# Designed miniproteins, single chains, continued (2), part 45

Each design is a single chain, and the fold is of that chain. pLDDT is the mean over its residues in the fold that is shown.

## One batch from the design tools (miniprotein)

Design m5537
Fold by ESMFold2-Fast:
Structure m5537 (fold): chain A 86 residues (1-86)
Amino acid sequence: GDVVRVGSSAHRVRVGEPVPVTVSNAGTTDTKVEVRDENGNVVASGTVPAGETKTLTVTPTTPGTYTVTGTDEDGNSDSHTVEVLP
């Protein structure tokens, strides 16, 4: 089952606009989640308690496609892509 899910209410933003990234944990234990961009840079992180959702914020600095991947401590991952306008 998908224990970690990553999403956002934003699918299109402008450069420099904050993007809310929702991270949900459907597992039975609290987990640390690291959110990385396509270059492997950690752009956000936090602890998501069991059965809860946390909102983290990321800010894209380059126009184009912006893909974020959230990964938990057990190696479960999910990704979300946002279109970034100049």
Scores: mean pLDDT 82

Design m5538
Fold by ESMFold2-Fast:
Structure m5538 (fold): chain A 104 residues (1-104)
Amino acid sequence: MEGLKAGKRALESGDALEAGLGAAVAGNEASRKGDLEASLIGGSGAVAGGTGAALARRGAPDSDAGRVAALGGKRAAEGGKLAGSKDAEEGGKLAAKGGEKAAA
């Protein structure tokens, strides 16, 4: 449920920082629940989400931070699906949409 809440906040805000944070939360949740494959994919989503958030905090263009956050959200969603975590899967999808919205 934590990943889903973070993903919803990311989509509602359309903010690259919130999208990156949402992707990091969802990716971390996927990596904790899944097998090795889900952990690697979810973990890569958490890293990309964290990078997007860091870029946004540093004042990088939303197009750059949002694209990295969207990649993190997509990876978190895939990891969540493999882990059987609907909260991580849906949270990752919402974070990806939030990142894409920020990048537009």
Scores: mean pLDDT 81

Design m5539
Fold by ESMFold2-Fast:
Order: structure tokens, then sequence, then C-alpha cells
Structure m5539 (fold): chain A 100 residues (1-100)
């Protein structure tokens, strides 16, 4: 179903994001301010992704797509591996295709 495919894509995005966050924290172990700023951006991204999924479940496809576009903008600014960032954005694009 569309819902099962969206849940699978969300799981993959969160897995990639968790791995990237673990790597960022290890590289910035001596910089608590950088970690705090990064985790604030991660929280903003996760919040937008969750709101998009909720809008989709309520049948508000237009709001879901708008929130996924906002999530893509936040993802594009994350200071993570560019290949991982590109993969997250591609998964968000796939979610939009499924919702439409």
Amino acid sequence: SKEEEIERLVGEILRLLTEAATEFDARHADDPAARAAFHAKVQAFVSLLGEAVEAFRKGDEETAIALLEEAKAVAGELPIDPAVRERIIALLDRMEEIIR
C-alpha cells in the first residue's frame, strides 16, 4: 500500500540521518555548540517529516507535499556527507511521487 511504502521510506531516511548524526557527533566531540546547532536542525527536519506523514494520513496531500519540500530545504543545509544528503533528498522525492 502507499502507507506501507511511505513508512518504509521514512524508516530509511531516519536510519541514514541517525548514522550521519552519530558520525557528526564523533567528529565534533570537542565542540558542544556545533553539536547543539546540528541537533536543532535534525529536530527541525524530523518534525517536518512527521508533520508531512500526518498530513498524508489525514488525506491532505497538498500540505504533505509542501511539508516535504520544506524538509528537502532543511536536508540541503545539513552539514553531513553530500552523498548521504543527496540520498535523503531522493527518498523525500520518492515520497512525493507516491503521495501524488
Scores: mean pLDDT 90

Design m5540
Fold by ESMFold2-Fast:
Structure m5540 (fold): chain A 81 residues (1-81)
Amino acid sequence: DKVERFEAGLRELALEAGMSQAAVDAAVAAGRAQIKPEDSLEEKLQKIARAVLLEASKQLSDEQVEELKAKAVELVNELLS
């Protein structure tokens, strides 16, 4: 499942960026809750990524959030190719 692979990779990136395990878990759950059955793979990945980046913005600097965002975009592109 590409969604599960994205979630696992994004969790690692977020933890390395300095997010707490609890914040990552809550953000991923919030992103998953926004997913609809009709969503494309890209839409599902973007919903999870946006939730994690929003939570990251509460704990990390703007520079750290931009680095995490760039890595998340790269991971999305790898899974869609």
Scores: mean pLDDT 85

Design m5541
Fold by ESMFold2-Fast:
Structure m5541 (fold): chain A 102 residues (1-102)
Amino acid sequence: SLEEELREAKERLREAAEKEKAAPTVKPAEEVEEGRKIAPGIIREGKEALLRGEVSAEELRVGVAAMVLLLEQDIEAAERILNMDEEELLEFIEKLIEELEK
């Protein structure tokens, strides 16, 4: 079930956030910088897929939260994204794309 997979993905993301809070993982700066360069394109594609009805708001929310956690290691931002409604998520995505492209 897609709903079960999304629930498991959310739980895994929350567990990863708690783990990072307890023992921060140092990632190479080069990997983070490369991720920042490709992230805007991936996020734009996710937004367009949502607008076409190809993905759910929940799927996009989990994907964006995972990306923010990976690139910024910002646990609080990832948790906020998981709790956003669709309108808040779309506004956040537009701002995130603008910031990542600077």
Scores: mean pLDDT 71

Design m5542
Fold by ESMFold2-Fast:
Structure m5542 (fold): chain A 55 residues (1-55)
Amino acid sequence: SAEEEAQRRIDAHLARMRELVAQLSGTARLVGERELARLEAMMKTLSPLELLAQL
C-alpha cells in the first residue's frame, strides 16, 4: 500500500540520518540527535504519508 511504501521510505531516511549523525562530534552531533528525536516524535503523531510530505 501507499502507507506501507511511505513507512519504508521514512525508515530508510531515518537509518541514513542516524548513520550521518553518528559520524559527527561535539555540538553538531547534539544538534543532529535533537533533529532525529524531533522526527521520531513526529512519527508518533503523524501518519506515514503526512510525515513523508514533510520530508
Scores: mean pLDDT 83

Design m5543
Fold by ESMFold2-Fast:
Structure m5543 (fold): chain A 73 residues (1-73)
Amino acid sequence: SDEEGKAKVEKLIAEYEKKTGRKFSEELKEALYKFAKAVDYDEKTLKAFLEYILKQTEKVKKKVLELSDLPDG
């Protein structure tokens, strides 16, 4: 159901925020909900997508820290 699917996405977001120590932006959350609905909330596909985003985000985070524009602790 849509309710169960949305709850599953929210739980995954919370788990990944806890693992990474980062909060997802509203834009990223909205994109995730739209993507999740398009794949009928398939958990395997959602986890693969989140792992991909985390790898890309880690590269960006390192570059931002090297530039020293904003100390985000």
Scores: mean pLDDT 71

Design m5544
Fold by ESMFold2-Fast:
Structure m5544 (fold): chain A 58 residues (1-58)
Amino acid sequence: SREAEAERLYQEGLRLLEKGDPQGAADLFQKAIDLVSSPEFGVNLVKAAVLISVKKSE
């Protein structure tokens, strides 16, 4: 499903952030958002990514 593919892209994006590639991560997050037509899922995906990124940088 779109949600499963978006989740996969989100996980890949998190991996790129861990590796120190924020631009690559942003590209994957954008693709995940593009796949999801639901505003709730898209917003939650971005929120989760931001929160995890902030926690990782701590």
Scores: mean pLDDT 68

Design m5545
Fold by ESMFold2-Fast:
Structure m5545 (fold): chain A 81 residues (1-81)
Amino acid sequence: SEEEVLKEFFEEMQKLVDEYGPLLEEAIKNGDEEKFRELAIEYAERAIELLKKVKPKLSPELQAKVDETIEVLEKELEKLK
């Protein structure tokens, strides 16, 4: 079901947050702007890949929402250079 697909997607997203969250926080605490940028880029790219992977399993309405989310993340990723 779509509910099970979304549940698995959110579980995979939570694993990314658990992996990158502490590392990003440590980079901020250390004032390591370069490390923060690297980690933020990696996190965003992996999040975009999960969104692309889940998209074809969703309804057309949710696919449109995923496309909007990917566009926002890609714009933020470009800002990080």
Scores: mean pLDDT 86

Design m5546
Fold by ESMFold2-Fast:
Structure m5546 (fold): chain A 83 residues (1-83)
Amino acid sequence: TQPLISQEDLESLAKGNKYLDAGKDLAKKKGLKTMEDVIKEFKKNLDNKDISNALALYLYDKAKKENKYEYLKEVSDIVAEYQ
């Protein structure tokens, strides 16, 4: 039941660290324009914790800015299935 990344770790990482920056760069390079695009790419990279954590942080940042927290539930459900 433990998520790939905890809420406390997400908040710490969202304070301008390497994972958030990596997630933004990856989204730009792959043309991930919508939250659905980010979730799809996240699903493809569940075996790579560095990429999945970067995309999860970018999704969290994007969802918070756009006030669309429903997408975070979808990511949590995917993580629960993977575990």
Scores: mean pLDDT 71

Design m5547
Fold by ESMFold2-Fast:
Structure m5547 (fold): chain A 90 residues (1-90)
Amino acid sequence: SPPAPVSEAEEKLYELLRETLGEELAERLRRAVEGFSDFEKQLIAGTMILLGLRGEPREKIEELIELAETDPEKAVERAEELGREIAAEL
């Protein structure tokens, strides 16, 4: 079948990201994380969706994309840190 389960999950995350942050940021992230593992893509996309739902400034969300473009390992670490911070406030 054309879409694999992992590809379907990825597409659903990017659909949610487009709905939350807009198409431009969603496509920029998609390109930035192209070489990442499926888990790392889901972690970063999920963290960005949570930041958007919290009403965090666009600049803070874009900082995570810039890290993904320049330092992939730091982007993953930052997404984990932000995810833990958000979870602690819930």
Scores: mean pLDDT 77

Design m5548
Fold by ESMFold2-Fast:
Structure m5548 (fold): chain A 96 residues (1-96)
Amino acid sequence: MKQFELDVLGALALITITIAINSARKEGLEEVAKRLDELGARISQNVDAGDAEGFAEALREAAKVIRENAPKFSDPESALRMAESLERIAEEVRSL
């Protein structure tokens, strides 16, 4: 059942990353959007492979990208909450 838990956490993470990508693109943050898109692909690959460690690492990298660029988003507080959400998912993955 660990794979089902990874699939659910992966889906939640990808929803958050998609929102972050769309927000970054609206603000002209093309490099941020591209990096998050690449990290989203890594998340999907690690979830499909059952690689919990790779998944958690990709989540932490995505959270870091969002945190470092939060002041450039139209809503910096929402950007920080998205980063916190990805960090919480990474901690849940560690408990699997």
Scores: mean pLDDT 87

Design m5549
Fold by ESMFold2-Fast:
Structure m5549 (fold): chain A 99 residues (1-99)
Amino acid sequence: MEEEEREREAIERYVALAREVLAQLPEELIEERLSKLSDEQKERMKEIIEEATKAGFPREDVETMVTVLAVLRIAVAENTDEAVREMAARLREALRALS
């Protein structure tokens, strides 16, 4: 039963990709997108971070993943930034390869 080790490796790869996506996005754009989240959405993100951290995931990695997912969701909904849309498409394709 080495399933846990394979799962950890897959998560590590996803976190690395999420960090790469965030590093390519301007910090101002990330902050602007996060500021557009409703209070309910912000609380839900906080709950997900807390639950995953309690499950043993590093807080920084979980925060990175949740931030990327939030930014991508806003990009898909508002269709306002071509670069963010392209990054969302690439990350979605990578996630399909991991599934």
Scores: mean pLDDT 64

Design m5550
Fold by ESMFold2-Fast:
Structure m5550 (fold): chain A 68 residues (1-68)
Amino acid sequence: SFPTTEEFKERLLEENAKKAGVSVEQLKAAAEVLKNTDPRDLTAEELAERTGLSLEQAAAVLEYILSS
């Protein structure tokens, strides 16, 4: 049984959600954006607008993904 790339990304984002104090639902929206968009091409403002995260939370998620 092989884990899908999507499941793996969701699990990583669940861990980040716990650390950042955001809901899994908010990070699911972020994961969908990040599946089709290079995080280097995405601003924290755009991610926040598309996901409903605060600007600070969106910046933290992007920084984590870029550092991984």
Scores: mean pLDDT 70

Design m5551
Fold by ESMFold2-Fast:
Structure m5551 (fold): chain A 61 residues (1-61)
Amino acid sequence: EEERKKLAEAIGLALRAIGDEVNALYTGKPLNKEVLLEAAKALKEAGLEKTAAKLEELAAS
């Protein structure tokens, strides 16, 4: 319950940090696309299907 809530918040923060990295990629900085896909799978297994779908969309960009 509460542990799950903290996990969701932490994952949300991590996704934002990854978003910053993706923005840097548009400036010519390399990025590990594999990391985004692996994170999406982990989120889906944790029951965060909506967040996982968003992350997969980011990986496709």
Scores: mean pLDDT 66

Design m5552
Fold by ESMFold2-Fast:
Structure m5552 (fold): chain A 100 residues (1-100)
Amino acid sequence: MSEPAEEEQAAAEALARELLAAGLPEAEIAERLAEFLSTLDSEAAQLGAIVARLEAYRVKGDEEAVRRLLEEERERARAAGRDYLAAAIDRLLEQMEAAE
């Protein structure tokens, strides 16, 4: 039952890349991704949108914003019982630490 989730994730990632390519400000990219996320129930699609938003922050060199966003989204996912999303965010944080 992952076909719709995979399509939603691909759409979220495509939207995020399009917004980044258009040169939109970080705040506007985050707002549009949050708006898109509000129409989706898929944890995979939500993860894709979060990853794309993090990419925008990384391009700006705002490592503090990236880490804060991941921590906040992880806590939100855990509170909502979204185990897949929480585990995926945890792996992203682990990858950031492994880069040292």
Scores: mean pLDDT 69

Design m5553
Fold by ESMFold2-Fast:
Structure m5553 (fold): chain A 95 residues (1-95)
Amino acid sequence: STQEQLDSAKDLKDIIKEKIEKLKKAIKDGTITQALLKLFNGDLSLSRSFVDQLRDLGKQQNDQELLEQTREAEKLVEELEKVIEEGKKLIDKKE
């Protein structure tokens, strides 16, 4: 892998981690809204697309290090999806 490809994967992981933390805080603070949830769903979709692109690149290049970074990013995407689902349940309970 190129250093730029690895840096992109690490940056993506950091961005997803920050989004997870912000969403968890909004859930705990009771500040989660339908509008905020919609924004995080958009972020989830974009993150999945980026992970898929990096995974395909890693497979094409037989790049084990890049593939390992994409597996870690995929786990973070799965965590973000679960936290979004938790936020949705909290909003649905208020309605």
Scores: mean pLDDT 85

Design m5554
Fold by ESMFold2-Fast:
Structure m5554 (fold): chain A 78 residues (1-78)
Amino acid sequence: MKKAEEAIKKMRDLYEQLLAQGVPPSLAAVAAFHLGMELAKDLDPESKKYVLDAAVDLVAEVAPSLEEQARALAEGFL
């Protein structure tokens, strides 16, 4: 659990670094989503579900109408 929490914190730092490098917030969010799906394959079931839930929540916050599409895409990948 502690290692998974540390990895999540590092991902947040990476997101902030991408913004500092001039990556638009929308593209940074999409990149984080894509990376999260790849990393989710190698994570423990609890961490995998946490990443999936967080990704769905982010989409719902930004564009509620796209939440269902993002959810279907994520499930299709898993």
Scores: mean pLDDT 69

Design m5555
Fold by ESMFold2-Fast:
Structure m5555 (fold): chain A 85 residues (1-85)
Amino acid sequence: MEKKKLIEEGEKIIKEGEEIIEATLAQNDSEKASIPEIREKALEAFKEALEKYGDSVTNENGPLLPLKLGEEKVEKGKKIIEEGK
C-alpha cells in the first residue's frame, strides 16, 4: 500500500514539473503567451524559482529559472516513483 502512495506522489510532482516547463516555453510564442492560464502558470513558476534560487538570479538566467525548477520537479518525481517500485 505505501508503494502505491509513493508512485501517486511522484506522478503528481512530474505533472507539476511538466506543466511549469510547458508554460515557460509558451512565453516564447506570442500567441500562447497571451493566454491567461499559461501566463499565470508561468508567473507562479517564476515566483517559486525566485524564492528557491534567490541570489543566483541574473538578467541572463532569470527567464530560464522556471525551466530549471520544472526539470528538478520531474527528476524528483521520477526518483520517488523508483523508490515506489
Scores: mean pLDDT 74

Design m5556
Fold by ESMFold2-Fast:
Structure m5556 (fold): chain A 55 residues (1-55)
Amino acid sequence: SEEELAAAIAEARARVDRGLAQYQKEHPDVVLTPEQRAAIRAAMETAVRNDLAEA
């Protein structure tokens, strides 16, 4: 359902944000650009949408 998709996307975004924050703490010398962060989020959202569409 659209509600399940929205919830899954929101959870995926939260996981990506937590993962990026943790990665930055572990690798303080590595700087991800806004474009790279946007691409990571977009790829995750696309993967979640595809998984739910196939289910």
Scores: mean pLDDT 78

Design m5557
Fold by ESMFold2-Fast:
Structure m5557 (fold): chain A 63 residues (1-63)
Amino acid sequence: ASFSKEEIFNAATRVGIFADSVEDFVNGLKNDPGQVAHHMSLIAAELGVSSVELLPVFLELLK
């Protein structure tokens, strides 16, 4: 199952990753690649999946 941008953004907000919008969240990931792995691990835990399962979704977000 694939997650939507909105589902990922909502999970990010619940784990304390704040952005003004989905677009700002995505741009934050693009501007700080060093944070991607950390954000991915927190969001994966919130969604109840592994970070490996979120990797294709995050790669799609970063296009």
Scores: mean pLDDT 78

Design m5558
Fold by ESMFold2-Fast:
Structure m5558 (fold): chain A 63 residues (1-63)
Amino acid sequence: SELEKAKQFLREFEAGEPGSQAHDVLRKVLQTKPNPTVEDFAKAVGVSVEAFKQAEAEVKAEV
């Protein structure tokens, strides 16, 4: 699901592993603009903004 995809991205991003999918996505977004929005990250991950926001809330609750 889109929610699961977004949650995986956020978990990899929080882990801070260079060369992860999350790092590749972040780098691509930052190459487009220095202050990316949630919409930019959602588009780069290939999910809806709503799914990305829900995933962010759920991953934050897991920590």
Scores: mean pLDDT 72

Design m5559
Fold by ESMFold2-Fast:
Structure m5559 (fold): chain A 71 residues (1-71)
Amino acid sequence: DARARAKALLREAIRAAEAGDLARALTLVQEALSLAPPSAQPWIRAGIRALEAGDAARAVGALEMALASIP
């Protein structure tokens, strides 16, 4: 199930970002974007921008919103 896989990838990306591994978080989030429903995609894209900017706290917030947006 693509939704279940997207949720698992987002949870792992949040943990990676919280640990300061932004490169790992970015890889996981990019994979999650390909599997995520349209409702989550804007938040995933916001998370990607935050990770590229080195802002782990903003990335975690955006990815938690993405996770909440997947039914």
Scores: mean pLDDT 88

Design m5560
Fold by ESMFold2-Fast:
Parts: structure tokens; sequence; C-alpha cells
Structure m5560 (fold): chain A 82 residues (1-82)
């Protein structure tokens, strides 16, 4: 189980935490020296963030929808490097 700093009722704090995890995954995706372990860990974190957002956030919010689309694109890119 991946522990995420998303356990808050404050929507702005949830979105800020999700953006931080996305930025860390983007750094892994853009690192030509990233190991398979680092790529897989980034995928696992993004899948956990996606699941949390889908369960707890308003999916009609364009900001939430944009974050979910970004997460899906990053997971696809990371999987392509494995």
Amino acid sequence: MIKLDLDTSDVALVLAAARREIAEAEAVLNDPNASKEELQHAIDVLEAVRAYLEAHMDLSDPEVAALLARIDALIAGLRAKL
C-alpha cells in the first residue's frame, strides 16, 4: 500500500499534493538514467493518486479532469520506457 499525503478535506491541499506527485513522476519520466525500479515506483504512485482523486474528488471539475488526464499520459509514458 502506497501512503499518500492526500488525507484531507481541503480540496486545495489535495490538488497541491497530487501536483507534487505528478511533478516527481515527470522528473522520473524525463530522466534518461531512471532505473526500471524507479519507473515502476512512479507508476505505482500515480495509480494510487489517480484512484484517490477518482474516489474523493469532483470529476466534473476541469482542474481535477486535467490532473487525471496528465496522470494517465504519464503512466503510459512510464510504461513505454519499461
Scores: mean pLDDT 79

Design m5561
Fold by ESMFold2-Fast:
Structure m5561 (fold): chain A 72 residues (1-72)
Amino acid sequence: MSAEEFLAGVEKARALALELAAQGHLTAAIQLLEEARDALVSKLPEFSEEDRRRAEEMIAEIEAEIARIRAA
């Protein structure tokens, strides 16, 4: 799997998690976001410098989404 394909998969998971949260499935949404975050963290050492920077930005965005859902 390319870094581009992997990152696209993470964005897809984020979109699905936000839909779950909108439907009131908060626990499922948080679990999916945490899974996506952990997958990104595990892949960081395998990425180029450019892809790593993008992945780190996505991790921060996912953590912010988890915090927002937990506050709801």
Scores: mean pLDDT 85

Design m5562
Fold by ESMFold2-Fast:
Structure m5562 (fold): chain A 84 residues (1-84)
Amino acid sequence: MIEEARKQIDKLKKEAREEYKRGLEALKKGDILTAIGSILRLIGIKLDLERIKKEVPELEAYVDEVLKEIEEQIKKLMEAMRTA
């Protein structure tokens, strides 16, 4: 269970990075709707991580590290949207 949860966290971390990259590329093209979609998907990933944190408290510190990265990604996309 713990090993499976760790693999799921790693997968979500990778998915978040891909969504962040997609959002930034969309904003460079003026595609604000796609960027909004990327932000919503990042929020969904954040909610999934918060659920795992509650279910597997042994991984809390690792989940918090990934959540911090995702919160920073969301903030950067929202700031980029304001300037786009």
Scores: mean pLDDT 85

Design m5563
Fold by ESMFold2-Fast:
Structure m5563 (fold): chain A 102 residues (1-102)
Amino acid sequence: SMSEVRALLDRIRAWAEQHGDEETLRLVDEIGALVDELAARGEDEALEIVGERLSTLLALIEQGKVTPEQVRRMLQGIRAFMRLVLAVAQGRPPPEELLEVR
């Protein structure tokens, strides 16, 4: 699933380049680094969930059903999930970005 997740990220990155969205490009690069870290830890279930979420996002992008702002928010949610998985695995507190309902 890591190669599948990378292929999905590459396609989202290509879309972001067409829109000149530096924040989306940064989010894709950050998610890519987190994919490497999850894979190195053997977090296969988390990678499967990330792949499913990225696949859904890419389908919405290709159907023209999301704005660049909505794409960024969805990628931020995926990043927050990945950071939570790593924080729990490392015995650290959950990242604050998951607490958007304060």
Scores: mean pLDDT 82

Design m5564
Fold by ESMFold2-Fast:
Structure m5564 (fold): chain A 76 residues (1-76)
Amino acid sequence: KKVEEGLKYYEEGQKAREAGDWDRSVEAFEKAAEYFKDVDPVLAAKAYTEIARIYRERGDLEKAQEALDKAVEVMK
């Protein structure tokens, strides 16, 4: 179900980050967050914080903040 699909994309995001494929990593974590947001808000927030870390490490502080705002929003 949605949690299993979200976990699959979350793992894909982690593997893409390990490979240095930042665009693929962000896309995978965004998909994971969409699957998680209605069933596990904590996992959705974790996916958005992983996106924020990628943007922060790449020097895109505006996109990092946008990802953190989404993490806060799913926890409301």
Scores: mean pLDDT 85

Design m5565
Fold by ESMFold2-Fast:
Structure m5565 (fold): chain A 79 residues (1-79)
Amino acid sequence: SAYLEEIKKILAETQKRIKELIEQGRLAEAYRVAIEAADRIIKLIKEYLAKNPDDPLKDQLEEFIAALEEEKARLEALL
């Protein structure tokens, strides 16, 4: 799936960048990168579900969006 490959790419690039920022002591920037990645992934999943409304994983994907929104809020509170 093209959307899964895009999510996988975002996660890999984000993980690498966060590691580099943490090693440099740039924690606030690391949190901002994580927040941006969460927003991008949420958008991709929402776009996928809009095109695939009867997907058997819909409930699990909606739960995953909720978890990402909560994690995003937690990280924003640390800035």
Scores: mean pLDDT 87

Design m5566
Fold by ESMFold2-Fast:
Structure m5566 (fold): chain A 95 residues (1-95)
Amino acid sequence: ERVEKIRNYKSGMTLGRNLEELELLSIPITIENIAKSLGVEITDEGLKKILEKMTEENLKKTSELLKEATKNKWSNEEILEKLMELYELPKEYLK
């Protein structure tokens, strides 16, 4: 639903600061950035699916997953795989 806002926020994130008003926007941007680091792009439909599944519970699980990834020095590939499982994102949404 808010794919355009995510794209605009992502441009600002690389050039300046994270949006502090909604942590919700940081999650799909983080997932996109991890995918891009691996040479993969998430489709607009994939981003929509992530946004639709951004419940408070999934936000907490995502934050915990990212903390665990940092602590255990997971690769971006491992992080992306775990995030795709959490949001039930099939491989067809990656390009």
Scores: mean pLDDT 67

Design m5567
Fold by ESMFold2-Fast:
Structure m5567 (fold): chain A 81 residues (1-81)
Amino acid sequence: APASITQLTEHLSLAARLAHLDGLSKEDIKRRMERIIKLLEASQAQALHALDNVKRDAEVFGWDEVAEAVEELKAEIEKES
């Protein structure tokens, strides 16, 4: 549901900003991305919004590989729709 996706993105953004103080791992990002993918079935637009937030957080921390993976996933979702 859109509300669940919004809550997930808020949690992820806060966690990413605190990563250098107490270990937001790439595993946490992966688990959150997997949850967002499952929520995609509820609303494509809300899932894409959640992925944009993951990408911005990854860019803040210089995790270019994560940002690239998010863009690739967004492109595949848009291509299939």
Scores: mean pLDDT 62

Design m5568
Fold by ESMFold2-Fast:
Structure m5568 (fold): chain A 80 residues (1-80)
Amino acid sequence: SRKEELLELIEKFVETAKEKISKTSDKKEIEQILKDVEETAEKALEIARNDPRISEEELKELEKKIKELLEELKKFAEEK
């Protein structure tokens, strides 16, 4: 489904961000990585909001899942 495709894209981006964060001790680099993921997630949500194949219910689920992934990434960065 289109919802699953967008979610998988964000999940892959978050995993890549975690890998980058794990390899750096630079706080500015970590902040930039977090910002890049947040911007990518917002773009994905904008695409979802404008896609007639995604229902309002699916959009709510996608927004919730993306928010949870971003919160997980922020916690991961804070523990570093």
Scores: mean pLDDT 83

Design m5569
Fold by ESMFold2-Fast:
Structure m5569 (fold): chain A 62 residues (1-62)
Amino acid sequence: MAELEEKAKELIKKAEEFEKAGNYKKASDLYLQASMLYMQLGKLEEANEYSLKAAKLRKKAN
């Protein structure tokens, strides 16, 4: 599923943009979506990395 991997990478790029803009809620949601796609791909290390990023950003979001 090459499309699924590309979609995950695109979500990460968008999440990084929102994170830089200070929109932690949107960035968190996008990282979480990317994490779910990596989980479907069996890439548990990447899924865990982005899930943790999402959780940290969600704590920063009021």
Scores: mean pLDDT 83

Design m5570
Fold by ESMFold2-Fast:
Structure m5570 (fold): chain A 71 residues (1-71)
Amino acid sequence: MELYEEAKKALLEHKDDAEKSYEFARELMERYPSEEAAKALAKALEDVKDEITGEAAEAALKAAREVYEKL
């Protein structure tokens, strides 16, 4: 899954930065406003949550949820 790999890589790169994780997740979802993108981001977040800070994980999940509600 292309979106999954992109999301996973970015979450790991911003693992200790909640603001950058939020901005990345929001921009990804705005760039690809689809249920598929939301699922890919959620799956990536679930798979990397133990490797990133809780604050970064929560920020990314919040951004994805906010954009998904507008779909």
Scores: mean pLDDT 75

Design m5571
Fold by ESMFold2-Fast:
Structure m5571 (fold): chain A 88 residues (1-88)
Amino acid sequence: KEKILELLDEVERLADELAPHDPQTAAIIKRGIEGLRKAVEEGNKEDAIVYATLILITLGIERAQGRRTPLLDRIEEKVNEIIKLIEE
């Protein structure tokens, strides 16, 4: 649990770094992180996977629209790590 919360803090920091470049996407990601954090704290693995997946879909849409940044790649990496830890 602590490792997942640590990774969520890292993703939130990356979203804050994204905000000056893409404030709308950063806001959507931060809302997803908020839902994911709540689900993890409540022990709701199903909701946690849903929120993590919604973040990944958001990142995929941005890439498909030609909006690429190393920050999106780093966010995806951390969210995939969170999913792996939830599934343990």
Scores: mean pLDDT 81

